# Designed miniproteins, single chains, continued (3), part 6

Each design is a single chain, and the fold is of that chain. pLDDT is the mean over its residues in the fold that is shown.

## One batch from the design tools (miniprotein)

Design m8176
Fold by ESMFold2-Fast:
Structure m8176 (fold): chain A 81 residues (1-81)
Amino acid sequence: SVADEAARAARELGYSPAAVSTMGAAIQAYELGDKEAAVDAMRAGGGSPERARQAGLKAYDHAKSGNPVEAARAAAEATRP
């Protein structure tokens, strides 16, 4: 799945296990066609709600465009302090 491919790419880029898990959940929500569920998954990973929302929407758009690596990078931004 796109979620599995994004998680693998994130691990190869050196992201933490927590960030990889958050990215996987967000991309999986996107695969189910739910942008708001993707945003909620990002919020569960920690960070500010506003940042999580923007990161989730960016990750969704990149995943939809067939860019799993860029989706993973965008999702990871939600977990930064």
Scores: mean pLDDT 66

Design m8177
Fold by ESMFold2-Fast:
Structure m8177 (fold): chain A 85 residues (1-85)
Amino acid sequence: SQDELLEEVELVREYLERLAATYREKAKELSPEVQKKVEELMNEILREVDEILELVRQGKLTREQVRQRLEEVLEKLKELAELLK
């Protein structure tokens, strides 16, 4: 169960890395101001997921708590998608 949770969060992290590469490519067609916002927001998202991974590895987060924190990450992803249209 704990190992399954860790694996799930690791897969989310990998997905977000690939998404970051895609969004950076898309942002190259946009203004430097938007590019900066995309980089900042994506770095925040990746940092938050890395923190979740760390806490899960330490056994400090339940599945429900991981769900809540990932919902916050999804809200930031929605903001990022809106910037890229």
Scores: mean pLDDT 85

Design m8178
Fold by ESMFold2-Fast:
Formats: sequence, C-alpha cells, structure tokens
Structure m8178 (fold): chain A 93 residues (1-93)
Amino acid sequence: MAVFIRAEEGADLEALKAAIDSVPPGAEVFIASTDYETALAAQKAAAEKGAKVHILSGGKENREQLDADYEALRAEAEARGPVREVTVPKVKP
C-alpha cells in the first residue's frame, strides 16, 4: 500500500504525527510540502516506523511542479494497488 501525505507551511504537527502513526510498517510513503522543515520532520517520523519514504519538497515558487509530481506519482501508485491520501490541516486560528 502507498500512503500520500500533503503537509503545507503551518501544518498541524499533531495531525501530521497522527497520519504518520496510522501508516502500516513497511508501507511506501510519499510526502509533499512547500515547507521543507515540515516535509523533513514527516520523512523522519515515517522512516522511524520502517516505511519507505519519498520526499517531494520545494519552495512556494515550485508549487506547480510539486503538485504535478505528486499527482503523477499518486496515479502511478493507484495503478499498482490501493492508495491512501491524507491532507494535513493547517493550525487554527
């Protein structure tokens, strides 16, 4: 199973951690973020659970390319098997 996690600048880190904690051991994880620190934290947490981790990161100026790469990889993963997608909400307020 592949798990796709999208976490932007200002993401709720508790929700991000919960999403990662729900990833089964050995699952392939794709993390997309325009905030490199958020993506790096998620990658580290996922790797600690034994997941194969792919990081898709860039500045806001690269958002269109990041979104295109994310959708392409998701479509490829869906063709191979079940995919779970998680969008991490931004911190309120």
Scores: mean pLDDT 75

Design m8179
Fold by ESMFold2-Fast:
Structure m8179 (fold): chain A 94 residues (1-94)
Amino acid sequence: TEEKLIERIAEAIKEVAKEYGVELSEEQVEELAKKIYEILKKAETTAQARKEIKEYLTEKLKSLGVSEEKAEEIAEKIVEKALLKYFEMLREGV
């Protein structure tokens, strides 16, 4: 259930964005979540996935007007939370 995995990643993005006061549209959240899912699905290692997701999120947040330092911090928080939710769902057989 690809859609459910993407929805859980989207929840992680929304939660972290809210904590840092960053406003993202529903469409932006969905785009980010889908890309994170694609990286997770294709990565050979968890370490590679973490690096690629962090780099992707940092660049996207910067393109939305977030400072580089803040974008990197937010990206790290999103990566950790999204990976936690993703692996929890995989463990549940979803």
Scores: mean pLDDT 82

Design m8180
Fold by ESMFold2-Fast:
Structure m8180 (fold): chain A 89 residues (1-89)
Amino acid sequence: SMAKEKVLKILTEKLKGTEEEIKRVEEIMKEEGISYEEVVRAFELIETIQREKLEDLREKLSYLADEAEKSGDVKAALDRAEEEIKKIL
């Protein structure tokens, strides 16, 4: 189905999931009775929210880059950047 193809493409190309992770997701979908169509709609909603947060992330990363340049503590800035990225993803 087109919905299944879209889900597999998202899992492989956007999320870069391993074969085992993809199999586990499909197993959970079958166990919980979740359709591929429902997953596509959920990803479309998530993508909209993530797009809206992307500009906020850009501003936060720009601030952290400026602070790293001023302090010379690149590792602390990278650790904070990783935490901000995890909040957005």
Scores: mean pLDDT 79

Design m8181
Fold by ESMFold2-Fast:
Structure m8181 (fold): chain A 92 residues (1-92)
Amino acid sequence: MEEEIERYLRAAEEGLISAEGISHLDEEGGERLREEAERLREAAERGDLEEAREHIERALEILRETARRLREDPRAMMLALAGMVGIEIAAS
């Protein structure tokens, strides 16, 4: 239980880092990702693991959408993929 909270807090940190990077290439996508990462952090801090998992899924969906939309920008695609991997590893 505490270990799962720590994993979700790390996933939130990864989401915030990814949001910052992506915001330089896609302000809207970065903003949406930051909001989901902040909600993930708040849910994890409250011990609401079910809500935290929902925000992880939404963050990953935003990153997948950003990768698809900005496919012609290799930096955006690499940042989105790095964010997905970071969140998935942290949440594991």
Scores: mean pLDDT 85

Design m8182
Fold by ESMFold2-Fast:
Structure m8182 (fold): chain A 82 residues (1-82)
Amino acid sequence: SANKASAIPTTLPAEDLLSAELKVEGDKATVSLRTKRPGTYTLTLVNAGDKDVTVEIYSNGEKVATVTVAAGSSKTVTVELK
């Protein structure tokens, strides 16, 4: 694969998660989440690549966060999902 700079989200609790989609485009990633209930959720984003990645997080079609994860690092983000 050509994706060297992927941010990999940690899954939400299975009972609350309807779907999760990750799309990565070089130094940009999009995470789309659908959940059964609103609440505060924690995502761990891991960038195992050699380039910084900007991650946009969406919930039910609405952007809830934008996070930059540095090359070779991880970042924990807390998001409020409605």
Scores: mean pLDDT 66

Design m8183
Fold by ESMFold2-Fast:
Structure m8183 (fold): chain A 88 residues (1-88)
Amino acid sequence: ASEAQKAIAEAEKAVKEAEERAKELERQGFTPAANVLREGAREARKLIEEAKKALEEGDYEKAVKLAQEAVRVVEGAMTLADMIVASQ
């Protein structure tokens, strides 16, 4: 329970950071990079909702795995967005 709650909280934090970065990139004119982050954040939010459902069902291991997958999705989107910005 505690580990699953921590994993979900970490994933929610990663999504917020990605959404804030997307807004900043859009303000700077890096619309393609911002769109990559928004798409990643959207997919991660779906995984977080699935993790919360698993937690409600008592499947703590599944909740942790889904939350960790959400973090990996955000990390991948961040890396791709950084590469897009660096290429311009």
Scores: mean pLDDT 88

Design m8184
Fold by ESMFold2-Fast:
Structure m8184 (fold): chain A 96 residues (1-96)
Amino acid sequence: MDKAIEAETMLALAEIQVAVIKLTLERNKGKKLSKEQIEDIKKAIERVNALLDEVRAMLPELDPETRAQLERDIASIEADVKEIEETVKKYEKENS
């Protein structure tokens, strides 16, 4: 299988996981998240980070154009993860 397709597929999976987390947070806006929901989000972030690490390991084997595009996509996902982590910290303070 093409390494570029494999890398793009892993990034798509990471993007889907981030979108699901964002949707969960948006639907619970103004409501208290349970401790279980917070832990589930943290585990989802760990899975996203693992996928991004696998994609980074594949980057040296890809053509420069594909590599540059995937690096931009990784940076975008990392920015979203950071925003989610900051939101989760706010919910943790409320749950103590």
Scores: mean pLDDT 83

Design m8185
Fold by ESMFold2-Fast:
Structure m8185 (fold): chain A 74 residues (1-74)
Amino acid sequence: LSEEEKKILEEAKELASKYKNSPDIKYPPTPAHRRGIELWAAGRRAEALREFLRAIKENPLDTKAEVALYLTAL
């Protein structure tokens, strides 16, 4: 992992930890989450990571975006 990718992962973990006890937000996946998946499928890993982090910032309880972030970082 690059230093930039490590920082993104740390920020995502910190946000998830901060909001772990919040009520579930039952909104459809954010545009950022969908864009992250598209970028990952295109092989654009660093851009996908940034979009998944944005998705987590928009919905801190988006555990699927968090899992996708970990998978793209490998």
Scores: mean pLDDT 63

Design m8186
Fold by ESMFold2-Fast:
Structure m8186 (fold): chain A 65 residues (1-65)
Amino acid sequence: SVAREVGRAIRMIGAAFEAGASLKRFSGDEAEVETDAKSAAEKARIRAVLEEEGKRLGVKITLHD
């Protein structure tokens, strides 16, 4: 339903922002996220957080760096 799609989009936007990234696109069960993190450790942390949240929301994450 539209309500479920909107709810997942809002949660994904919040999760990306809290992780230090930005949601670039959200469509159906796919999300594209961008990060400007510079270190390998920071990128790994952001990726792990986003993949975990995506798993909880049933969303496939594509991460751009």
Scores: mean pLDDT 76

Design m8187
Fold by ESMFold2-Fast:
Structure m8187 (fold): chain A 63 residues (1-63)
Amino acid sequence: SDDEIVQVAERIAALIREGDERVRQLWEKALNGDDEAIDELAKLLGVPRETIKRLVEKIKEQK
């Protein structure tokens, strides 16, 4: 469901806004195609790796 992707995006945005430097760095690396960063971010948020990957792909489609 796209709703899960949106919820994860909102959680990432909130953590970055609160000053979570690790989440910010992992998110920037994930956007650049770092598979390890995608896995680490997924583990940190407690969501499937595939959810983070799909979120990154949707954002890249927007460019």
Scores: mean pLDDT 82

Design m8188
Fold by ESMFold2-Fast:
Structure m8188 (fold): chain A 109 residues (1-109)
Amino acid sequence: MEVEVEVTVKQAKLNDDGTIDESDIKEKKLPKATVREGETLSYEFEVEKDGALIVEVRAKGARVAVSVTGDKNFEVIDTEYREEDGESVARAVIKGKKGKVTVHATVYA
């Protein structure tokens, strides 16, 4: 099965209490990609300062998951999966320090 996947990456500052500062979010939408079932899309991002990276993956008619690999300075602080209006949505919030992180979006049967 071929699946259209949309990946959105948001970079945000963390508040002193560890919550996301939603007043200063920089959003980057990656080009829509058609992916076969069982395939993984991977994107490398450079984080210049301490903060949060929010990754959202959407697909129609298939399940998706998001995973993150990188320096041990990165901590996954939240994960969400939901199905909404026939779309699968996987979201991960990563708290990290300066370094590189790789985001993986995988399509499942």
Scores: mean pLDDT 72

Design m8189
Fold by ESMFold2-Fast:
Parts: sequence; C-alpha cells; structure tokens
Structure m8189 (fold): chain A 65 residues (1-65)
Amino acid sequence: SELKEKVKEELLRKHPELKDVPEELIEEAVDDAIAFLSAFKMELTLERVLPLAETILEINLRSQK
C-alpha cells in the first residue's frame, strides 16, 4: 500500500491533468504495473513501478471509448 500511494502521488505530481481521470483507472494502472513486475520476480521500487504505471495508464486512456 505504501508503494502504491507513493506511485500515485508521483503520477499526479508529474501529470496534474490526471486529477480529472477517475481514481479507479489510476489505481488499476498502478496495480497492473505492480502485478507485472511481481510476476517476473522484479524488485518493487518506485523507479520501476512509476514508468510502467505511466505507460499502462497512457495505453488505457487512449483505448477508452
């Protein structure tokens, strides 16, 4: 939970426009990033989770209709 909150904080700090995005979509992108890294036995750090969460969120936002 601490890592998830830190990633959410940094996402909103870097991308203030994400405040207009439903929190559920932001949380889902962060959870998906953590799940991906965990599945591949990668270390769960802010440096690894943040860029992956940014990428997943961007893809998800572009795919929403």
Scores: mean pLDDT 81

Design m8190
Fold by ESMFold2-Fast:
Structure m8190 (fold): chain A 103 residues (1-103)
Amino acid sequence: MLAELAEAATALGEALRLVREGRAGAEDFRRAAEVAERAAEIAEKAGRFDLAEELREIAEGLRELAEQLEAGADRAELHARAEELLRRALFVVGELMGHLMEQ
């Protein structure tokens, strides 16, 4: 679990870097959503249903942004929203890692 969360944090951090550089595409948002969903499964197994719900909401938001980007919506606006979601995902993954390290 901890190794999988460390990998999730790394992948989400890379997605955030691409967003901040204005380089993130729809596939980067979809990959980040899949990572957030896997982190949600780990949160659920750890009994942290609150964190699992938050991560699933973030994953859905990232998938919606990917679809909007492919539909030709404004990249800068979508990147600003993605940055907010990715920051939230990293915070939640960090909270979950801390929880597991205390057990």
Scores: mean pLDDT 87

Design m8191
Fold by ESMFold2-Fast:
Order: structure tokens, then C-alpha cells, then sequence
Structure m8191 (fold): chain A 84 residues (1-84)
């Protein structure tokens, strides 16, 4: 399940790499943030993991499109959305 989620996240960021909004390097680092976050939360259900990720992507969509999203900002957004 984690591999499938990571692949879907990679596909999501690849859309913006192909559009020229994100660099390949930044997209790779953002995918790693998601992978590391999933490893920290094995107790969360797959459905809850998807719910949190969708919420974070939706809230940060403007930053992704404008190139303002950083690795640190994204990591903090995931941790905040998880709450605990």
C-alpha cells in the first residue's frame, strides 16, 4: 500500500514537472517527504493516509503551481494535518 501511495504522489508531482512548475530535483525531494511521513505513521489506515495527503495537496496547490512550495513547508504541512 505505501508503494502505491508513493507512486500516486510521484505521478501527481510529475504533472507539475512536465508543466514546468517544479524541477525534477524538487519533485524527488517532495516524494521522499511523503515516503518518510508514511514510515512514521504505520498505524494510520490507508484511507486516512490518502485523506491527509489529499487535504495537504489541496491546501498547498497554489504554492505548488507558483513554485513557492519548499521541502520544509511541505513536511510541516503533513505533520500539521496529521495533528499528532
Amino acid sequence: EKKKIVEEVRNFFQVFVDAGSLSEELARELVKVVEDWLEKHPDLSVQKQYEILVKVFSKNYEDIVSGRLTVEKFRKALEEAEKE
Scores: mean pLDDT 79

Design m8192
Fold by ESMFold2-Fast:
Structure m8192 (fold): chain A 89 residues (1-89)
Amino acid sequence: SVEEKLRQLLADLEATKKWVAEHDLSAEEKAALAAQIRALARFLESQGLLEEAAALREVAAQLEAATSREEVIAALERAIEVVRRALAA
């Protein structure tokens, strides 16, 4: 279900945020995470969740463009908020 996919992504994003607080994400890890977020955004768009899909695509772009730990954390926090909002709907 959409809810189960969002719940799994939320858990993954929160774990990634905790790890990034102590470590830097590699370019490959950021690209993989951005690809996962874009895949979910495409799925949400197909379900009519256009606002959440657009927000996740922006987050994916922010992650790929991030050049500091603070920028990665900010993007992850935004993704977490979007997923929490989608789960509350």
Scores: mean pLDDT 83

Design m8193
Fold by ESMFold2-Fast:
Structure m8193 (fold): chain A 110 residues (1-110)
Amino acid sequence: MLKVLIENLEKLKVFAQEQGLVEATVYLQKAIDLLKKLQEGEEDPELLKKALTYALAGLKELSGLVEDVQTYSEILNLLKKAQQLIEEGQLDEAVITLQQASELLVKTLL
C-alpha cells in the first residue's frame, strides 16, 4: 500500500514544483521522505501519523487546482475522511483513503 501512495505523491510533487506551489511541494516531500523511512524500518505508528498528516496537507493545497466541481467535492470528502481517520488512529484506513485522493488528483491534474 505505501508504495502506491509514495508513487502518486512523487508525481504530484513534481507537478506542484512545476506550478511553483512551494507549500504543496514542501509538504509532499516531507510525506515522501517519512513514508520511505517506514518502508525500510519497523512499524512506527507515530511516524506514519506524521507522514500522513504531511500528505494530507500537500493534497489539500493541490485540491484547490481542481476545476471540475464534482471531482473537487469527491477529493475534499476523501481528505476530510482521511483527517478523521488520522485523528482516530486508524492509520491503515487513512493510507487507503489518501491513496484514493492522490489517485484522483493524478488523474485530474496530470
Scores: mean pLDDT 86

Design m8194
Fold by ESMFold2-Fast:
Structure m8194 (fold): chain A 98 residues (1-98)
Amino acid sequence: DKEAQEVLENLSLEERFYGLANSLVAYYIKNKDYEGLREFFTKVFELDEEKVEEMLKLAKEAQTSQEARRKLSEIIKELSKKNATEEKVKKLEELLKK
């Protein structure tokens, strides 16, 4: 309803981060914006190049594979727990404005 913004403000830092990260990843996959997704994994999750390529391969498989979508979501959830800071939430919000 009209309180969607207030609901987001009342989520825990980890829940807010995961929600933003999962939405952004889904957006990149839907639009086949794999360069934006590469930048996201590199700058927000601070993954090395090898792990970024693994995540991108999984994201491409997620277009057609329900199993790949599940694995990708699980990895994002675990990465969100390790990366949920005020500073990184701000970076996610800045990426969503692009």
Scores: mean pLDDT 76

Design m8195
Fold by ESMFold2-Fast:
Structure m8195 (fold): chain A 72 residues (1-72)
Amino acid sequence: SSIIDRLRAMIANTTISDAERAKIAAFEASSHNIAQMQQAMIDGIRNDELGLGEQIYMTLKLYEMEQKAQES
């Protein structure tokens, strides 16, 4: 959708540090399903560990995971 394309463009134009990328990769590696990824995002927000760009990226990842699950 156009909104997802806009989110991707925002991420592409946002400077994401190596530390932020490592944090996102750790969440992805520890998350085997949508519920685990959602919990990781909630915990990161609660602990004030996720910046706006990271929140947008994780939201896009959750959307992609949900779309893929619907295809099966």
Scores: mean pLDDT 66

Design m8196
Fold by ESMFold2-Fast:
Structure m8196 (fold): chain A 78 residues (1-78)
Amino acid sequence: MPVKDLTTQEDVDKAKERFDSSTDPVKVVSSSPNVEKAMRKHVASVPNLIPGEVRHEFSTTTRDGTTNYFFTNIKVTP
């Protein structure tokens, strides 16, 4: 799949900024494996935004060949 590096980087930057600044679950949807890899590394290196957050990630490939990557923080209830 042809990927525009500029738009891929923009998607990564927007996703990182949203993940870093938001207490809400953040979803990253992209057809690019580069976005998935960059976001996965970023999530692993960023401290928890809320004490007790649990981070989840998964991917889904659609019938037309688009792969979506999901990274989310979930607040853990004691």
Scores: mean pLDDT 51

Design m8197
Fold by ESMFold2-Fast:
Parts: structure tokens; C-alpha cells; sequence
Structure m8197 (fold): chain A 74 residues (1-74)
């Protein structure tokens, strides 16, 4: 999971595709839930839902949130 999160951060840095970012966050949430990291799964899911709802979240804020999720699984 940690390697997947590092790869997700790099992917987010390189993209402007909002749908792709939402997809990555949902994949993070699913993997975290399957591994028993309930708090990490919840955080990733809530962030994806906020972006989907049209909340003005910057790319930098998304990257910081994914870093926080990484800390929850280490």
C-alpha cells in the first residue's frame, strides 16, 4: 500500500484530470478497507466525494491529504 500511495502522489502531480484523481482516491479507499485501515479508507472516500461534489480543493491539498493517508497506513 505505501508504494501505491507514493505512485498515486506522483500521478496526481502529473495530471489535471479530475476524474482520474477521483478514481485514484477510490482505489486507495478500497485497498485501505481491504487491509483493515478503516480511518485511511474513510479519509480517501470522503476526499473523493468532496471533489465529486464540486468542492474547490486544490491539487496541493489533494496531495497533502494523500500524504496524511500514507501516515495512517505506516
Amino acid sequence: MVEGLENAIKAIEKTDDIDYIITLLRLIAKEAEELGFEEAAKRARELADQILAGEDISKEQVIEAVREIKELVE
Scores: mean pLDDT 82

Design m8198
Fold by ESMFold2-Fast:
Structure m8198 (fold): chain A 71 residues (1-71)
Amino acid sequence: MRNSQLLTDMHEKLVELGQPNPSTEEEIKKALQTLMKVKEEEANKIVETIRAAKAAGREGARELAREREEE
């Protein structure tokens, strides 16, 4: 349903499995392929979803800040 939470959980599990703090999209993709044995195409889709979630979070935070200022 909400993929952003699922992806955050996956990121945390990758760190627990010994992947050192994968912060870049390439490191996350490599960790998914190595630790979870996900195909590259599937890893790319997961990375795209993480990117979209981060973009949505930034935009949502800006909109909330603007509405709060107009309040």
Scores: mean pLDDT 60

Design m8199
Fold by ESMFold2-Fast:
Structure m8199 (fold): chain A 56 residues (1-56)
Amino acid sequence: PSLSDATLDRVSEMTGASKLSVKLLALHYGVTPAQLMRAAKRSRNIAELQKELEKL
C-alpha cells in the first residue's frame, strides 16, 4: 500500500519532524506504512526514526 497523507501526518506528530522529511525518509528506505508506523512508535525524533528504519 502507498503512503497516505494521514500516515505521514501521524508520524510527523510522533517524531516532531516535517511531513516532507518523513516522506523522503520512508521513500529512501523503501518501507511500508506499517513498518514506518512501528518504527515511529519506537522513536522520539527523526534521528531515532532513521536508526529504527536502518535496523529493518
Scores: mean pLDDT 81

Design m8200
Fold by ESMFold2-Fast:
Structure m8200 (fold): chain A 107 residues (1-107)
Amino acid sequence: SDIEEFLLAMVEESKTTDDKGTRLAGLLVGAVLGLLDEEEIEELVELLNSFETENVISVLKSIKDFLKENNLKIPKQGIENLKKIKEKLKSEEVKEVIDEIIKELGE
């Protein structure tokens, strides 16, 4: 799928960035696709806990909207990645948005 190739390219390009926002976006896409290893999950949790809650929610909603517009569902491995991330998060508001994403888009 052209869309899946685009998303994979975003994840790979985020590995070489010095911009934390770009890395956060790439890691969130990787989490949704179920592609993150344990070290990448830990990196994503640290980034999510370090950014302002409103900015994190905005990025998560943008990813949700993109997936909905492209008729993409989150695979089982992506749901498992998101659940692991949720358990380690400090913000209840961010956890609620992740639960909504899993409920609406999870396979």
Scores: mean pLDDT 82

Design m8201
Fold by ESMFold2-Fast:
Structure m8201 (fold): chain A 82 residues (1-82)
Amino acid sequence: MQQQLDQATRIAQDPSASSEQLAEAARTLEQLLQQNPDLRPQIQQAAQLLADTAQIQLDKNPLDIETGEVYARALAIRHRAS
């Protein structure tokens, strides 16, 4: 659990992360939120970091559908974790 959250958070903070890696981080956070609601505050923080990173990359490549989906998923995770 903690290892998966730590890995997703590291990817979420990595400005060099690929869209595939960001999508994997989003999936990990979605699964953790469903299985471990006690981690909501940590997941909310990680989701915000993921949204920030995806937004930066999307600003550079606005037609990157995969990164756009990650941004939307990160916002949804943040709202569900509230």
Scores: mean pLDDT 84

Design m8202
Fold by ESMFold2-Fast:
Structure m8202 (fold): chain A 59 residues (1-59)
Amino acid sequence: MTLDEIAEEAAKETGLDVRTAKIAIEMFKLGASVETIARMLGITKEQAEKIKEIYEKHF
């Protein structure tokens, strides 16, 4: 799957826009924590955890 397809899945599951989901995925690739990503992007910890789950499934 492409990064765009994975970001679209993450956006659908969290209710976030695709751009925010892409940024979160890139931050997880850099080793950022769920807590750090949630704070930096202004999203909930639950949304960040869901994106991490999707990231780990595909990467």
Scores: mean pLDDT 84

Design m8203
Fold by ESMFold2-Fast:
Structure m8203 (fold): chain A 75 residues (1-75)
Amino acid sequence: SAERGKELLKEIEELQKKLVEAVNKADYRTAAEYAAQIAELYDQLAKLDPSNREKYLELARTYRALAELFRKLAE
């Protein structure tokens, strides 16, 4: 639904702010967790909005790659 799509976008925005804060603190373990969560929410958006499916799937792949990168930076 349009309501659920708005809720997911708001959750993504909040997680993106937390991701930036984690990166600023060099907390790459926590940054990886937030990036992975953002990817999962974009996968949900792809299912809810077929007209933007490819866009959301590409964003999900990008955040999954970012999560892997942050995991490699974590000590």
Scores: mean pLDDT 90

Design m8204
Fold by ESMFold2-Fast:
Structure m8204 (fold): chain A 100 residues (1-100)
Amino acid sequence: TPEHERLVEEISRLVREIARLLLQQETDTKQLTIALMKLISTSSGVYIAARMGAPLEQIREVLEGVREVLEMVRARAPFDAIMARLDAVVDRVGELERAL
């Protein structure tokens, strides 16, 4: 639906912003690569879930999680804390994909 497309576009926009900031802040190439792969998984998974008709409320939960990750990155929270929150988002997206 148009609302599914709007939420996916917003999540993708936030994911790109998180990636941009992490590329500027994180100097450990291995940790940066892992974070970027998790961001790609989040975008791809939510796109698939939305296209398969996942409930709008569940997609909004993913959007909220991504917003929290962005706020943590902007606040320069410890990298481990950022990764823990990002892992929670990835796990939630995986749950949506398994429920299809």
Scores: mean pLDDT 86

Design m8205
Fold by ESMFold2-Fast:
Structure m8205 (fold): chain A 75 residues (1-75)
Amino acid sequence: AEAEEEERRRREAEELRPLAEAGEKGDPEAYREAAEKQIEYLMELNSSLPEEELKERVEAYKKKVEEKVKEMEEE
């Protein structure tokens, strides 16, 4: 169980690298694209969760992404 969590955290870190780079460069389109791919990945990764919990986590993540994109788009 722990080994599977360590493996998932490693994969998540690799998947988040492009998102972090896009955020640092201030490219909102690249950030949105990377975030959409990450959301799809999270949904697949957590497909065993109850639908309501998965939906709540995805919505929370989307909200954070939209807030970050808004900050990047604003001067």
Scores: mean pLDDT 68

Design m8206
Fold by ESMFold2-Fast:
Structure m8206 (fold): chain A 59 residues (1-59)
Amino acid sequence: NAQAQADEWLEKGRTALAQGNVDEAAAYLKKAAHLYLTEAGVSIDEANARVQAAVDAAR
């Protein structure tokens, strides 16, 4: 489903960020946020929270 697909892009973004691939990470995280907002029906605040959690997990 759309939420699971968005979660996959979040994981790809987190992994890319942990590897220092900032441009790839930004692209993947934008795809995840877009899918959360447009396909999964997640609120802007919740989508932002999920992206932030992935960024924090990459530390």
Scores: mean pLDDT 81

Design m8207
Fold by ESMFold2-Fast:
Structure m8207 (fold): chain A 65 residues (1-65)
Amino acid sequence: SDRDKALNKLVNEHHLSEESAEKVLELLEKQGYSAKEIAEMSNEELERLIVRLVTEEGFEVEKKK
């Protein structure tokens, strides 16, 4: 599914924990991004959105090993 693709991208390419990946996806969906858009956007664009959530919105993320 598009949701599974978005979560796998956040975990494997952006090195988020599974819990943090689910929270990031939920917050981005709340901001108007679909799971499909997240799965299909570039890694550079998605990284910018993650940085924005951490630095500007005060969201806490955990990295996987």
Scores: mean pLDDT 81

Design m8208
Fold by ESMFold2-Fast:
Structure m8208 (fold): chain A 114 residues (1-114)
Amino acid sequence: MVEEFTLIDTDTGEVFHVVSTQLSDTLWEQIVTNEKTGEVFHSGVVRLSDTRWGVLSVDEVTGEVRVYLLERLSDTEWRVTDLFTGEVYLLRRLSDTHWELTRAGVSTAPPDAG
């Protein structure tokens, strides 16, 4: 299955075109293009559980690697955590073709802090 949608960063106003290709029941490949800069990212998405996905993203020009954890909050909302920076984003599905990403903060507590 191939899905195409627009992702809008609400903090920067940048617009990303996302092409997502399902490779298996647990694996997706995504090509993410920044419509403003023309920058292209190749991402692999793996289902870790019914509510969690891991994302490995590579910038095609710089070779920079980012790793994200996605956690389902509802049927239309996910928490996205950058595992290198600790930045947290809220990802929202507004429709099948329109998604929004909003910066929610920085993770300041380790996962084991009660």
Scores: mean pLDDT 80

Design m8209
Fold by ESMFold2-Fast:
Structure m8209 (fold): chain A 91 residues (1-91)
Amino acid sequence: MEEERRKEIEELIREIEKKMEERIKELLEKLGKGYDDELTPEQKEELTKLKSELMLEAAEELKKAGILDDKQYEALVKTAKDGKNYSTEPG
């Protein structure tokens, strides 16, 4: 039923967001930094790499759940690999 599917989608999105937030927090703690602290160029590179990995993991989970179609999945994977924001439309 539609309500059960919506709850599953909302729970999956929440779990993905929580995983991303926790892994970013763990990286920042490992680097001895808080969320508002300025990062060194090396630390920024590590954070960018982590965000790309998290975006790929999110894309896989959303694709498996049927939330993303093939085109959306490919766009997200490409954005993660290119280090660009997902909101950037191909023009």
Scores: mean pLDDT 72

